# Designs tried in a protein design run: designed miniproteins, single chains, continued (2). Part 29

Each design is a single chain, and the fold is of that chain. pLDDT is the mean over its residues in the fold that is shown.

## One batch from the design tools (miniprotein)

Design m5039
Fold by ESMFold2-Fast:
Structure m5039 (fold): chain A 88 residues (1-88)
Amino acid sequence: MSVPQIIQQVIDFQQQILNDPSSPDVVKQRSQGMIRGFQAVLRQPRITDDMIRAMSQGMRNMADVYDQNGFNDQSDFMRQMSDQLDSI
């Protein structure tokens, strides 16, 4: 999977969470911030290694938020996407 494909998959997942009325406010706030940041990266003419590291760290931070709120499957997804991004 390419870097843009991994980022888009995470954006799509976070958009579903943001649109779910049962999601906690802290999860919605973090998801909205992640979507904005990742969309900004996709608009750049080149994705730098620093941007990749920042996005990977953002995914791990989001996984921690999901774990704290009992969303273990969502946390696992974020860690999987972070690992895929780190492998490129």
Scores: mean pLDDT 87

Design m5040
Fold by ESMFold2-Fast:
Order: structure tokens, then sequence, then C-alpha cells
Structure m5040 (fold): chain A 88 residues (1-88)
């Protein structure tokens, strides 16, 4: 469908965004990591499933604010893959 073609065409830019925010989750600054988790959540909510694995990793962050942001994002997504990430 035309929607599937647009999703596929946007995967390149969204995939790069997922990679950039996944790298930002390793940043020294807690605020940068919280922002990265929030934006990965938005990408996953828009159908970018590649964002779920970095969010699952963020659940193990040393900082409770980052963990809370990742958890809220995964709960809001509500897909089977997101639920599995929360259960692990």
Amino acid sequence: SAKDALVEASKGSKEQAVEAYAKALKHEDQDVRVNAAFNLGLLAHEGEERAIEPLAKALKDEDQAVVNAARSALESIGTEKAQQALAA
C-alpha cells in the first residue's frame, strides 16, 4: 500500500534517528539519556519497532529518571514486543 511504501521510505531516516538516540542513551548526562528514551518512545509509537530494544536496555540504566522514561514509553506502546521487554 502507499502507507507501507512511505513507512519503508522513512525507515532510513527513522533508523538513523533510532541509532542516534540509542547512542545518546550512553551519554554521561542524565538529561540527555532521559531525552533519548523519550524520543525513542515517540519513534516506537509511530511504528518504529527498532526503538523497542534500546528502550528495553534503558530499563537497566543507573538513573531512575531514565528507567521511568523507558518504562512509560514501553507501557504506552503496548505491543507484544514491548510487553516482553517490560517482563524481562
Scores: mean pLDDT 76

Design m5041
Fold by ESMFold2-Fast:
Structure m5041 (fold): chain A 65 residues (1-65)
Amino acid sequence: SKSAEDLYNEGNELFKAGKYSEAIDAYNDAILLKPDFAEAYNNRGAAYEQLGRLEEAVADYEQAL
């Protein structure tokens, strides 16, 4: 089984590769395991922003504090 940190790192590699939708899926799984994962919210927000999903991006940036 993958840890929240492993899923977050997987999301970061996908983000770096420009695979923003797949990165969001990995960050979703990380957040499911660790709901207070500020870095995962921040990076998921950045992935939403890259896809033009600005409402979801703002919500995630607010969760990241």
Scores: mean pLDDT 91

Design m5042
Fold by ESMFold2-Fast:
Structure m5042 (fold): chain A 118 residues (1-118)
Amino acid sequence: SMEEEKKKLLNEAVKLVAEAIRDLTRAYDAFRQGDFEAAKKDIENAIKNLEKALELVRKAYDPSDEKLRQAIAELERAIEVLKNATSLDDIGEAIGHAARALRLLQEAGAEFPEVDVE
């Protein structure tokens, strides 16, 4: 059914956003330790995961679904911040946007991964 398809898209998006938050947490730690190459790799992986999640959410998107509209905006902000990231504060800001997107997707009916991302 269309509802089952939407659920599958949102569940996949949540997994990708959770993975991106893990990548960004590693990037934050690597950056703090002066390992800029490791941080850059994790940021690039996070961007790819967030871009894929955004594509999936857009496919599930109904204009009447305010939570999905907000989740799209938060994912777009996280991606924009990361593409221009030069500091720990930028990585932290992107984690915040990704975490808000994760919560909004869960409120829209996506299943929570059993992994603690906050």
Scores: mean pLDDT 86

Design m5043
Fold by ESMFold2-Fast:
Structure m5043 (fold): chain A 85 residues (1-85)
Amino acid sequence: AVEEARRLAEEFLEAVRRLVEALRAGDVEAARAEAERALEIGKRLAELAKESEEAREVLLETLREAREILRAAEAAARALAEQLA
């Protein structure tokens, strides 16, 4: 149960990182594919979270890490834009 949740969490974070890389490369189709993959993995992790408190904790930690990855990418892009403006 918790081991499966951790595996799904790792796959989810990998999809999020690939999404960010595709966006940086301007590959909209790859970005869409990775976003769809992340959504499907996230749905599976959410189902496990309904049945296990440990899986729920893994889900919440994973969402927090994903938010930090996305926030750091957005912050870097904004900082660059401000320097170039």
Scores: mean pLDDT 79

Design m5044
Fold by ESMFold2-Fast:
Structure m5044 (fold): chain A 68 residues (1-68)
Amino acid sequence: GGEDLGKKLLAAAYYGQEDEVRLLLASDDIDLNYQDKDGKTAFDLAIDMGHEDIAEILQKAAKEKGQL
């Protein structure tokens, strides 16, 4: 389900795993607005951890999928 994909996306963004982020973004079921228990999205976690490249990938994907 989208929750499982969202959890994987949060982890990949937090750990800077660009290839995993790209694989997850290929799924039609991905929810880019999925939040952790603290209200953080994958984009928020990428910014917090200094993974600017992943933050850019997520921002572009959000625009293309109509999600922010």
Scores: mean pLDDT 81

Design m5045
Fold by ESMFold2-Fast:
Structure m5045 (fold): chain A 55 residues (1-55)
Amino acid sequence: SKTEYEIKLLENYKKRLDEVIAELEAKGTPEAQRLAEVYREMKEEIDKKIEELKK
């Protein structure tokens, strides 16, 4: 279904965000830490959307 495909795309996007967050945390600059927080918030919004799609 379209819903199953959308969930799969969102899960793949989350995996990519995890990789970017890890790189930013490893860099450890104040700018990188601020950007990591933005991507963590984006992951939370994606999790909410996945939960809505599973309804």
Scores: mean pLDDT 86

Design m5046
Fold by ESMFold2-Fast:
Structure m5046 (fold): chain A 69 residues (1-69)
Amino acid sequence: ALPKVEVTEEELAAWRAFNAATAPEWEALLAERALSEEEARALLEERLARAPEEYAPAIEALRKLEALA
């Protein structure tokens, strides 16, 4: 069974910010290039690194999620 994790409001806010900023691009990458989820995530992370100002909320949300994992 998948472990149940209690999620705080800060974690929820970070997940919402990341999903709002990245979901459309991630979906487009999967459709455009027939990429696996792992490959699409790697390309998305590379894009976030190249455009930190445009993706600042997503980058911050990702950092918070990584710190909480």
Scores: mean pLDDT 57

Design m5047
Fold by ESMFold2-Fast:
Structure m5047 (fold): chain A 59 residues (1-59)
Amino acid sequence: GEIYEVIEDFTAQRPDELSVKKGELLEKLEEVDEEHWLVRTADGEEGLVPKSVLRPHVP
């Protein structure tokens, strides 16, 4: 999938969300709603993250 970079730390508030740190690279799996994407971490963890804390990773 498309790779995104975390631009702001996010702490999960719900069981379906992932905690992510600035500078992490995540794979976009699905757009779940207007504000949340299903993503996968490099460690293989999956969950929802607000799209507002993500930017496209440009190599």
Scores: mean pLDDT 83

Design m5048
Fold by ESMFold2-Fast:
Structure m5048 (fold): chain A 58 residues (1-58)
Amino acid sequence: MSAEEISELGKEAVALLEAGKPLPEELRKQIEELTGEPVSDEMSPEELERLLVRGYLR
């Protein structure tokens, strides 16, 4: 995946969490695959942003 694709997935996920909505299972699994770390609907938008930044640094 390109950094642009990771950015788009990340923006969608962060926006959903900021709106207080659960992450779709498919989107959550895609982020877990990219970052190598588990993602939950109970995660804060801040924590999710940190995981995405770690993914970009690779």
Scores: mean pLDDT 71

Design m5049
Fold by ESMFold2-Fast:
Structure m5049 (fold): chain A 84 residues (1-84)
Amino acid sequence: SVRDLLDPEAVRTAIRHLLEEALKLLQDKSDIRKAIISLNVAMLYAALAGDEEVLKKVREALDAIDNGDYETAIKKLKEAIEAV
């Protein structure tokens, strides 16, 4: 609901959950497509929250995935989770 989107803690929880799911999928090398989807949804929530640091780190993680650099992607995702 619109009310849930206006709750900063609910948005932060959603971002953290999506980033942690993406991190697990990348570490397990199980479902890279699902990890990318989770990261794109996390970017939408971070944009709504105005969290530019999380947005930057998630973008850097997606760029690393696109280049096949999963080690850098995992590092950037851990940094994004700490920034939430």
Scores: mean pLDDT 83

Design m5050
Fold by ESMFold2-Fast:
Structure m5050 (fold): chain A 62 residues (1-62)
Amino acid sequence: MSIEEAKETLEPGVGYVVETDNAEEYAQKLREAGIPAVVLNEHQVLIMPRDEEQVEKAKEIL
């Protein structure tokens, strides 16, 4: 999904594949904020916020 869709749909405990122009940069920012994130390829990051606090932080980073 796009970054804009992710900002609208992110929920705690669910994994989301987010389309981006720099997957490694976003994954690093998310990991530094304590949010589980995995680079799938250069344009896709799997984001897995665990609770509502992580959801809000992920939305701020995206």
Scores: mean pLDDT 80

Design m5051
Fold by ESMFold2-Fast:
Structure m5051 (fold): chain A 55 residues (1-55)
Amino acid sequence: GDSAEGATRAAAGAVARAGAGELSPEEAQKIAYDGGKGEAARKNAEAAREGALRS
């Protein structure tokens, strides 16, 4: 649904901004977590943090 799409978009945006040096991995993780709910939010947050660390 829209909320799941929003959470995915927020996570992708956070990773992109972290790769550009605008966000720390911790900030990217928090944005991804706050952009979603429940298990999906946690999983997206972990992915965003890992992506930021690899960027």
Scores: mean pLDDT 66

Design m5052
Fold by ESMFold2-Fast:
Structure m5052 (fold): chain A 83 residues (1-83)
Amino acid sequence: SPAEERRRLVLIGASAGVIEISAFIIVKDTKDPELKKLYEEIKRLADELDRAIAAGDLARAEALYQEMKKKYEELKKLYKELS
């Protein structure tokens, strides 16, 4: 239903916002260029996701959200290896 699709878009947006803030916390004090590059990729995906949500495109929003989660896992793994 349109109401269920809208609720899912809101939940995706909230979850993506948490990922973006968490990624920022990891990279804010780093000088590592690979960590900064992964954060910039996450920000780019977040911008594309915001556009998909604004358009009501649930399929695209789900796909972009999965890509953000993958990039965030890459960021966490690299950060752990550098720590």
Scores: mean pLDDT 89

Design m5053
Fold by ESMFold2-Fast:
Parts: C-alpha cells; structure tokens; sequence
Structure m5053 (fold): chain A 58 residues (1-58)
C-alpha cells in the first residue's frame, strides 16, 4: 500500500484547518467576509477533488 492515500488525507486535514483559521479571521474582522467566503469555497472545492482522488485509489 502506497503512502499517497495518507498524503491525501493529510492535505485534506490541512485544508480543513485553513478553513477554520479563515473563519476565525473573518469573525475577528481581520479579513473581509467576501474574502473569507472566497477562500473557504476554494478550499472546499479542493477538499472535494481530494476526496474524489481518494475514492479512485481505494
């Protein structure tokens, strides 16, 4: 079994953490709600692509 699946899960975890940080920054007014929404949507799309790749490898 190759470590690629583990790397994809790690990448997904990092993206989820980035989403949480982005939400926190928006809540504190350090970034705009529009910027936060854009970054979160991009990260969620990347997570979706990673989940599809994981499914193909399993």
Amino acid sequence: RKSKIASLYAARGILRAAIDITRMLAERGLISEEEAKREIEEAEEAIRELEEEIKELE
Scores: mean pLDDT 81

Design m5054
Fold by ESMFold2-Fast:
Structure m5054 (fold): chain A 62 residues (1-62)
Amino acid sequence: SEEEEAARLITAANVLYAAAPFDPEGALKGLRGILEEARSRGFEDVVAHAEKLIAEVEADMA
């Protein structure tokens, strides 16, 4: 279902974010992939979540 797919993407985004201190480039690549999938599917909550995590990882890298 769409609800299960959205939940899967949120879980994946959280796992990538947790790994960001060890592999920030890999985490950003993964999060951007989730953002693209969420946008293509109209999962607005997932889009907002992924954008927030990307911004936080990018800020920590600066």
Scores: mean pLDDT 88

Design m5055
Fold by ESMFold2-Fast:
Structure m5055 (fold): chain A 67 residues (1-67)
Amino acid sequence: MDEIRKEFEKIAEEVEKEGKKLTVEEARKLVEENPENLRLLTEVAIATPDVETAEEILAKIVDLINK
């Protein structure tokens, strides 16, 4: 759990150092690798600049909550 979050932070920091924001591809990869991590999914959805990608991630969060 904590290690996965640290990986997300590292990717975000690396992208920021390059003068870029977290990309849709990176966000989707993190979600695909962590499909049941509710906190990570929420953080990725908030950090993603693409509204459609954020909405897709939010739909996955809703599915997890409905368990």
Scores: mean pLDDT 66

Design m5056
Fold by ESMFold2-Fast:
Structure m5056 (fold): chain A 117 residues (1-117)
Amino acid sequence: KLEEYYEQLRRGVAENRTEFELDEEGLIKRFYVSTDPAEIDALEAFLDGLVDYYRHHGLPPELLEKVAEDFQIIAEAARRLAEESPDPRVQEALKRVSDIFEKAAKRFRELAEEQRK
């Protein structure tokens, strides 16, 4: 849900911490992100690794689409939080987080389509 991801992102920024938890299906259960560029770089690498992992392990297309949907919602939440943030550095960091999740969502949708063939 957009509001849940928005609050998690806002808390991550306020507490200056990054936290990722996936459920048993590989869907995001908890997500916090700090504005630290190194942690955002690690986030991008992590998501790239998830795409590669699922490409080799052959998750059902329906589950890959659910992952893509969650990533799209996170991207929208990050974009909204960026627009509402008064600190330009926070705005820049959250716009980057939004771009990263938007790219991940696209890659997961592409993977789902490939696995339907």
Scores: mean pLDDT 77

Design m5057
Fold by ESMFold2-Fast:
Structure m5057 (fold): chain A 75 residues (1-75)
Amino acid sequence: MKEKLEELAKQALERAHGMVDKLLEAGAISEEEAEELRRLAEQAAEAIAAGDFEKAAELNERFVELGQAAVAKHL
């Protein structure tokens, strides 16, 4: 089970980083906002690896909220 959680966490982190990188390259977010999003993604991945899905869900919600707010500022 732990190995599957670690794999899931790694995949989630890779997807989040890819999305952040694309937004940064497009100029849709600032470098500072990208760094905050990556930090949240890393914390969410750690929570998934630990089996703390409640914390992971809360961190993912913050990630989405921050990402939406950042993009809105650059519209």
Scores: mean pLDDT 81

Design m5058
Fold by ESMFold2-Fast:
Order: sequence, then structure tokens, then C-alpha cells
Structure m5058 (fold): chain A 80 residues (1-80)
Amino acid sequence: VLEEAEKEAEEVGREMHKKLEGNAQGIRDATTEFAKEYKNASEEQRKQAIELMRKLMAEGISPAAASYAGAVFIKKLQEA
């Protein structure tokens, strides 16, 4: 369900924040993954992903890690 997908994506964002610190290639890969998933997402899925990313960035999670979490969230919404 939506709440479970959101929680799983949030956890991915927090872990990726640690992993991407100082990793330029990982940052590029994360941003590319987000762009790809965002382009193929519905308007509602895009809105939900952006809300998740804003929440994570408010917690101090990097934009690249938040973007990767957004991509994961979009994929989970499409699988549900």
C-alpha cells in the first residue's frame, strides 16, 4: 500500500545519503535514474515523489539521495 512504499523509499533515501557523500559518479547515476523514472511517471506519481523528496531534503538528506528515493517511490507506485 502507499504508506509502505513511502516508508521504504524514505529509508532508501537515508541510506543513499550516506553512500553518495563524496561519490560524484553515484550522484550522477542517482540523478539520471530519477530523470528516467520521472519522465515515465504519471502526474500523480510525480507529485507524490516531489513531496517525498521535499520531506527528505527538509531532514537534511542530499538532493541526489532524495532524487534516488523519488525514483524508487515512483517504481513502487507503478508496481502496486
Scores: mean pLDDT 82

Design m5059
Fold by ESMFold2-Fast:
Structure m5059 (fold): chain A 90 residues (1-90)
Amino acid sequence: SSDIIRRAQVLRDMARDIGAPQDIIDDIDAAIAAGPTQAQLDDLARRISTYILNQTYATHNDTTAISDTAIDSTAQQIFQQADYQIAAAA
């Protein structure tokens, strides 16, 4: 779907803007090139969310201190923002 590709492109741009690791950006680009699925974008959004939370809680020596609920909430916000940008561009 062209909508999934647009979501992936916005996700890539967001990842670049926040200074996410190059491996995350490369994996987004690979997903776009191969035709992304929503499940792949969900996984990539969780990776971006984990990065954001780790940067926010840089004093955490144990990543297990970051809850799955916090990661899921952050990933949901990422997709809401992406959908907003897509709608605003339409």
Scores: mean pLDDT 79

Design m5060
Fold by ESMFold2-Fast:
Structure m5060 (fold): chain A 60 residues (1-60)
Amino acid sequence: KLETELELLLEEARRRLGEEFAEKLRKRYEELVKVKGVSEEEALKELDKEYERAVREALE
């Protein structure tokens, strides 16, 4: 379920990049769903892309 996928992504983000980054992703999800009106699936895809980009930047 999408709520479970979001929670798993946030847990991984917290573990890899810290609590502040995970909170940023959670707020982004709420903005996408509530403000932009995108679907939960589409919002989750955007968060996944942001997470991948942040991980790549952190590795450099």
Scores: mean pLDDT 79

Design m5061
Fold by ESMFold2-Fast:
Structure m5061 (fold): chain A 69 residues (1-69)
Amino acid sequence: MELPEEYRELIEKLVKERAPKELSEEELKELIEEAIRVAEALVEAFKMPPSEGIVELAVDIALLDYKAK
């Protein structure tokens, strides 16, 4: 399932605000793409419409996964 543009823009904004400042542009792009994938997976798995709550949860999951690597 492809996430609506407005939620992708929100993910990009939240990742840029919450990610460590030392990340490269390439690492930020990968983190944004991961957060989008997590959000799409959550919407598909739970059959819920996209929401700000799902987007924030997806960003938090992506950031936690990144820190665990």
Scores: mean pLDDT 77

Design m5063
Fold by ESMFold2-Fast:
Structure m5063 (fold): chain A 69 residues (1-69)
Amino acid sequence: SSMDIRRADELVREGERLLREGDAEGAARLAEKALSLVPDYKEAWRLLAAAYARLGRSDEANRYSLLSQ
């Protein structure tokens, strides 16, 4: 629904802020919450990929990056 899309966007924006502040684990959790609302939300997959890359988990980061395309 449009409400789920708005909430997913809010979660991604907050997660991007956390990632800029160095909280990659927090960013990943918010991206996962956004994806629970909107599974095909490309911005959330991009955030999840970036967070996992920051955590040094390159295999997961690569998989999530492909899902963001």
Scores: mean pLDDT 90

Design m5064
Fold by ESMFold2-Fast:
Structure m5064 (fold): chain A 60 residues (1-60)
Amino acid sequence: EEEKKKKIEEALENIKKAEEEAKPEFEKLLKSMKTEEEKKELEEILEIAKKNAKELLEKI
């Protein structure tokens, strides 16, 4: 039980760090896009991916 809780906490910390590291690169991508439609589509895809990853971890 203790090991499972630590494993989940470490996975959550790793995901948070990965998100923080990816954030500058993601913002560069958003700035490179010229059309508002492309920016909105990319944001929606990432929001879905983040929610799915979080839900999967919570179900462990």
Scores: mean pLDDT 70

Design m5065
Fold by ESMFold2-Fast:
Structure m5065 (fold): chain A 74 residues (1-74)
Amino acid sequence: MSLLERAEELAEKEKDPEARALIRQAIERLRAGDLEGALALVQELLDKYADNALVAEAARVLMTEILRRRAALA
């Protein structure tokens, strides 16, 4: 399973529609190659939903994929 598939799975399980939308926006930025936009959305998720364990896991998965893609561009 890819990290993006895992992030989509976590978005589907999230009950907060705003948190879900931010996770999905970060996934779309990553698919578009906008690593900095994806990073900004991950930071917003952590700032607004720091106490949400599912959001924390989604942010971790997304950050791992951002770092992996950044390394591939170096």
Scores: mean pLDDT 83

Design m5066
Fold by ESMFold2-Fast:
Structure m5066 (fold): chain A 67 residues (1-67)
Amino acid sequence: SMEERKRLLEELKEAIEKGDLERAERLLVQLYLRGLISLEEAQAIGRAIKEGDLEKALELVDELLER
């Protein structure tokens, strides 16, 4: 649902902001497996997290929250 998507994206944003990258990765997998984001979107956010570019990761999550 859109409500579930928003909740998980908001939780993902909080995890990234707190530096809880293990939780962020779990939430990203949940978003993808539940069909709430595309593989391309999941890969882009995951790459930003792996590269330590948390500003980029947050930007990408915020873009998804506006859809």
Scores: mean pLDDT 88

Design m5067
Fold by ESMFold2-Fast:
Structure m5067 (fold): chain A 59 residues (1-59)
Amino acid sequence: SEEEIKKIEEKAKELLEKNPNADEKEIRRLTEDAINALRAGDRALAEHYLKKMEELAEK
């Protein structure tokens, strides 16, 4: 849904703001992958990419 996509985008923005040394390019890629998975109806894959994005941001 649009609300779920917006939450993913907001989460990515928050992670980048809190983690200035994070790989912005990679986080943006994972964010796009998560959104694409969600649009395709693959919620499990979207959650996988979101978890990976969080782990990458926190290092």
Scores: mean pLDDT 80

Design m5068
Fold by ESMFold2-Fast:
Parts: C-alpha cells; sequence; structure tokens
Structure m5068 (fold): chain A 67 residues (1-67)
C-alpha cells in the first residue's frame, strides 16, 4: 500500500528524473522527508537513483503504478 505522499512522489517522477531536493521543492516538503520516502520506494523497486547525477527515475514497476 502506498501513502498519499508516495503516490505524489511517483507522479512528480512520471514527468522526468529529479533529485530529492527538486521533489521536495515540487511537493513543499523537507528534503529529509523526500529522501526517506524515496529510499522506501527504491527498496520496493519503484524508483532507481543515478549515482552520477543523484536523480531518481521511475522503474518499469513504478511507471505501471502511475500509468
Amino acid sequence: ELSTLERQVLGVLSRGPKTAREIAEDLGISQATASRHLRRLEARGLVERDPETGKYSLTAKGRALVA
């Protein structure tokens, strides 16, 4: 089960890869809160992080949830 905030994070990422800071700014939450939810979504295989850019993107599984 996804929280409302986790669904909002996936919705933001459906528009393209973003850093935790950019997601926090888009949703009006703290960067720490965004990073915590992103780690949970990554653990569930719904998002992945590019270590070079720090940007998160939807996996195929995450994309299926927001389609």
Scores: mean pLDDT 85

Design m5069
Fold by ESMFold2-Fast:
Structure m5069 (fold): chain A 57 residues (1-57)
Amino acid sequence: MPLSEEKVEMPSEFVAKMVGRALRVIGDGIDEGVPAEEINERARKVLEEGIEKAKAE
């Protein structure tokens, strides 16, 4: 029984924070000249952490 349906959909503010952190990781990687695949994996890990926290909270 869903008590709060808003919990099912992550708030846009939280999503924006995750994206912001991922963008920073991407920027740092580009500045270092890291291959796109490595940058993509680092960004994915940041987003994964954010998503897990959103689901737990």
Scores: mean pLDDT 70

Design m5070
Fold by ESMFold2-Fast:
Structure m5070 (fold): chain A 68 residues (1-68)
Amino acid sequence: SEETERLVREAEEALRRGDYLEAARYASRAIQLDPDYARAWRLLSEAMRGLGREGDAAYFEEKAKELE
């Protein structure tokens, strides 16, 4: 829980810096620890969009919506 929240914060900070690969790595790790954490799926979606991977972004966005 605490580790998942830390990884989510790190992903948010990486997105703020425009470091989409780092954001994707942190968000992915958060999902591995807690696959029901909707925010982590949203962050992964945003990171994928930043990387130009719109199909992956759409998929992860739908996953986040299903968990809310």
Scores: mean pLDDT 87

Design m5071
Fold by ESMFold2-Fast:
Structure m5071 (fold): chain A 68 residues (1-68)
Amino acid sequence: MEALIYTGLAKSYLRQGKLEEAKFWAEKALEIDPDNAHAYRVLAEVYRQEGKFDEADELEKKADEILK
């Protein structure tokens, strides 16, 4: 339940362009639920917007593996 709330907060901050806050809440969601694919996708988008494309690709692969 908490992981869902943290993921929602991370997505909200991402939409506002607040990358640090989005990253913080996505990481909190993953601390509670390491298999939270949505949190990995939020982190991937943060890294992509920071120009860290290799890290973003790794996080997207993690999300895809969880959703299999």
Scores: mean pLDDT 81

Design m5072
Fold by ESMFold2-Fast:
Structure m5072 (fold): chain A 71 residues (1-71)
Amino acid sequence: SGAEEAARAAAGGVAAGSAAGGATSKHQLMDVANDEKGREAALEAALAAARAGTAQEGGDYSVIGGKAAAE
């Protein structure tokens, strides 16, 4: 279980860090996958990147939700 969280956090950190300098690389991979009819692979990569980035926020959603409910 801890390994899963560590892997997800690492993926989030890499995705977030790479987003600034590696966005082009992601786009190229998506183009290749799309051209090869790898739509599912491209979608999974995009979703994984988005989820990793969101997960990296870690608890920001809880803070906002709690504020809205408590306020």
Scores: mean pLDDT 50

Design m5073
Fold by ESMFold2-Fast:
Structure m5073 (fold): chain A 56 residues (1-56)
Amino acid sequence: SMAERERAKELVRRGVRDLLAAGVPAAAASQLGFREGLKLGLSEEEAREVVEEAMA
């Protein structure tokens, strides 16, 4: 559903930001976020966009 998809995006954005706040390098945080996005059912394009949003 759209609600589940939006929740998945928010979880990825928050997760990436938390990793960055904890001092995880940007390259590692973005890779972990991308992988988690795919695991949660996001498309490759959606996962990339959400990670880019979190890193901005």
Scores: mean pLDDT 86

Design m5074
Fold by ESMFold2-Fast:
Structure m5074 (fold): chain A 56 residues (1-56)
Amino acid sequence: GPTAEDIARAVAGAKQLVAEGLSPEVAVGLAVASFSDLSAEEQARVGAAVREALGV
């Protein structure tokens, strides 16, 4: 599964996208898409962690 370091990078990327004017939900989707090598279940876990970190 994704490491804590992978999740931290996804969160940082999503925060940057929101700062650039993207909606939080789009930012979550794009951050998760960077983990295309992960399974759908692992991508869902990353997405959940990023949503929680963004407060959505």
Scores: mean pLDDT 81

Design m5075
Fold by ESMFold2-Fast:
Structure m5075 (fold): chain A 110 residues (1-110)
Amino acid sequence: MKEEALKLAKEAYIYALAGDFEKAEELAKKALELLKENPEAAEALLYVAKALLALGKYEEAAELAEKAAELAKDDPKLKAEALLVLATAYEELGEEEKAKELFEKAEKLA
């Protein structure tokens, strides 16, 4: 289940980057449905957050990136990537001070 969710999440992100937003949304929703049974899949949550960020869904991207960062306590690289996605989402939402703090935290983990 975690591997299937991760595959769908990565595909959602790739389609979002390619500009196929309808396919990206479909794949992201499918990944999230699988993650309801495996909510601790940090890497899969991160890729869904990246896809949502590319789709302009900043509040949803921030929520999932925060969850991914919390779950990635034992993986500094994954946590740093999740904090960067969270910071970018907050920047897009106009939360510049929160974004700055998160960028600084991510830099220290990289």
Scores: mean pLDDT 85

Design m5076
Fold by ESMFold2-Fast:
Structure m5076 (fold): chain A 56 residues (1-56)
Amino acid sequence: MESKKAVEELKNGPKTPEEVSRGTGRVLRVIGEETEEEVLELGKKRKEEEELLKKL
């Protein structure tokens, strides 16, 4: 959702090379943040499963 907003800003924003470069960096950052959150959630689930197995 947030990545979609960043992409739209890049498309509607200024077309100068310098500003396009800055906008592209922002879009990449938002996409990276979203994927990182998913990876973190998977890691937490793995750890919880290991702790449960140890208690059993």
Scores: mean pLDDT 64

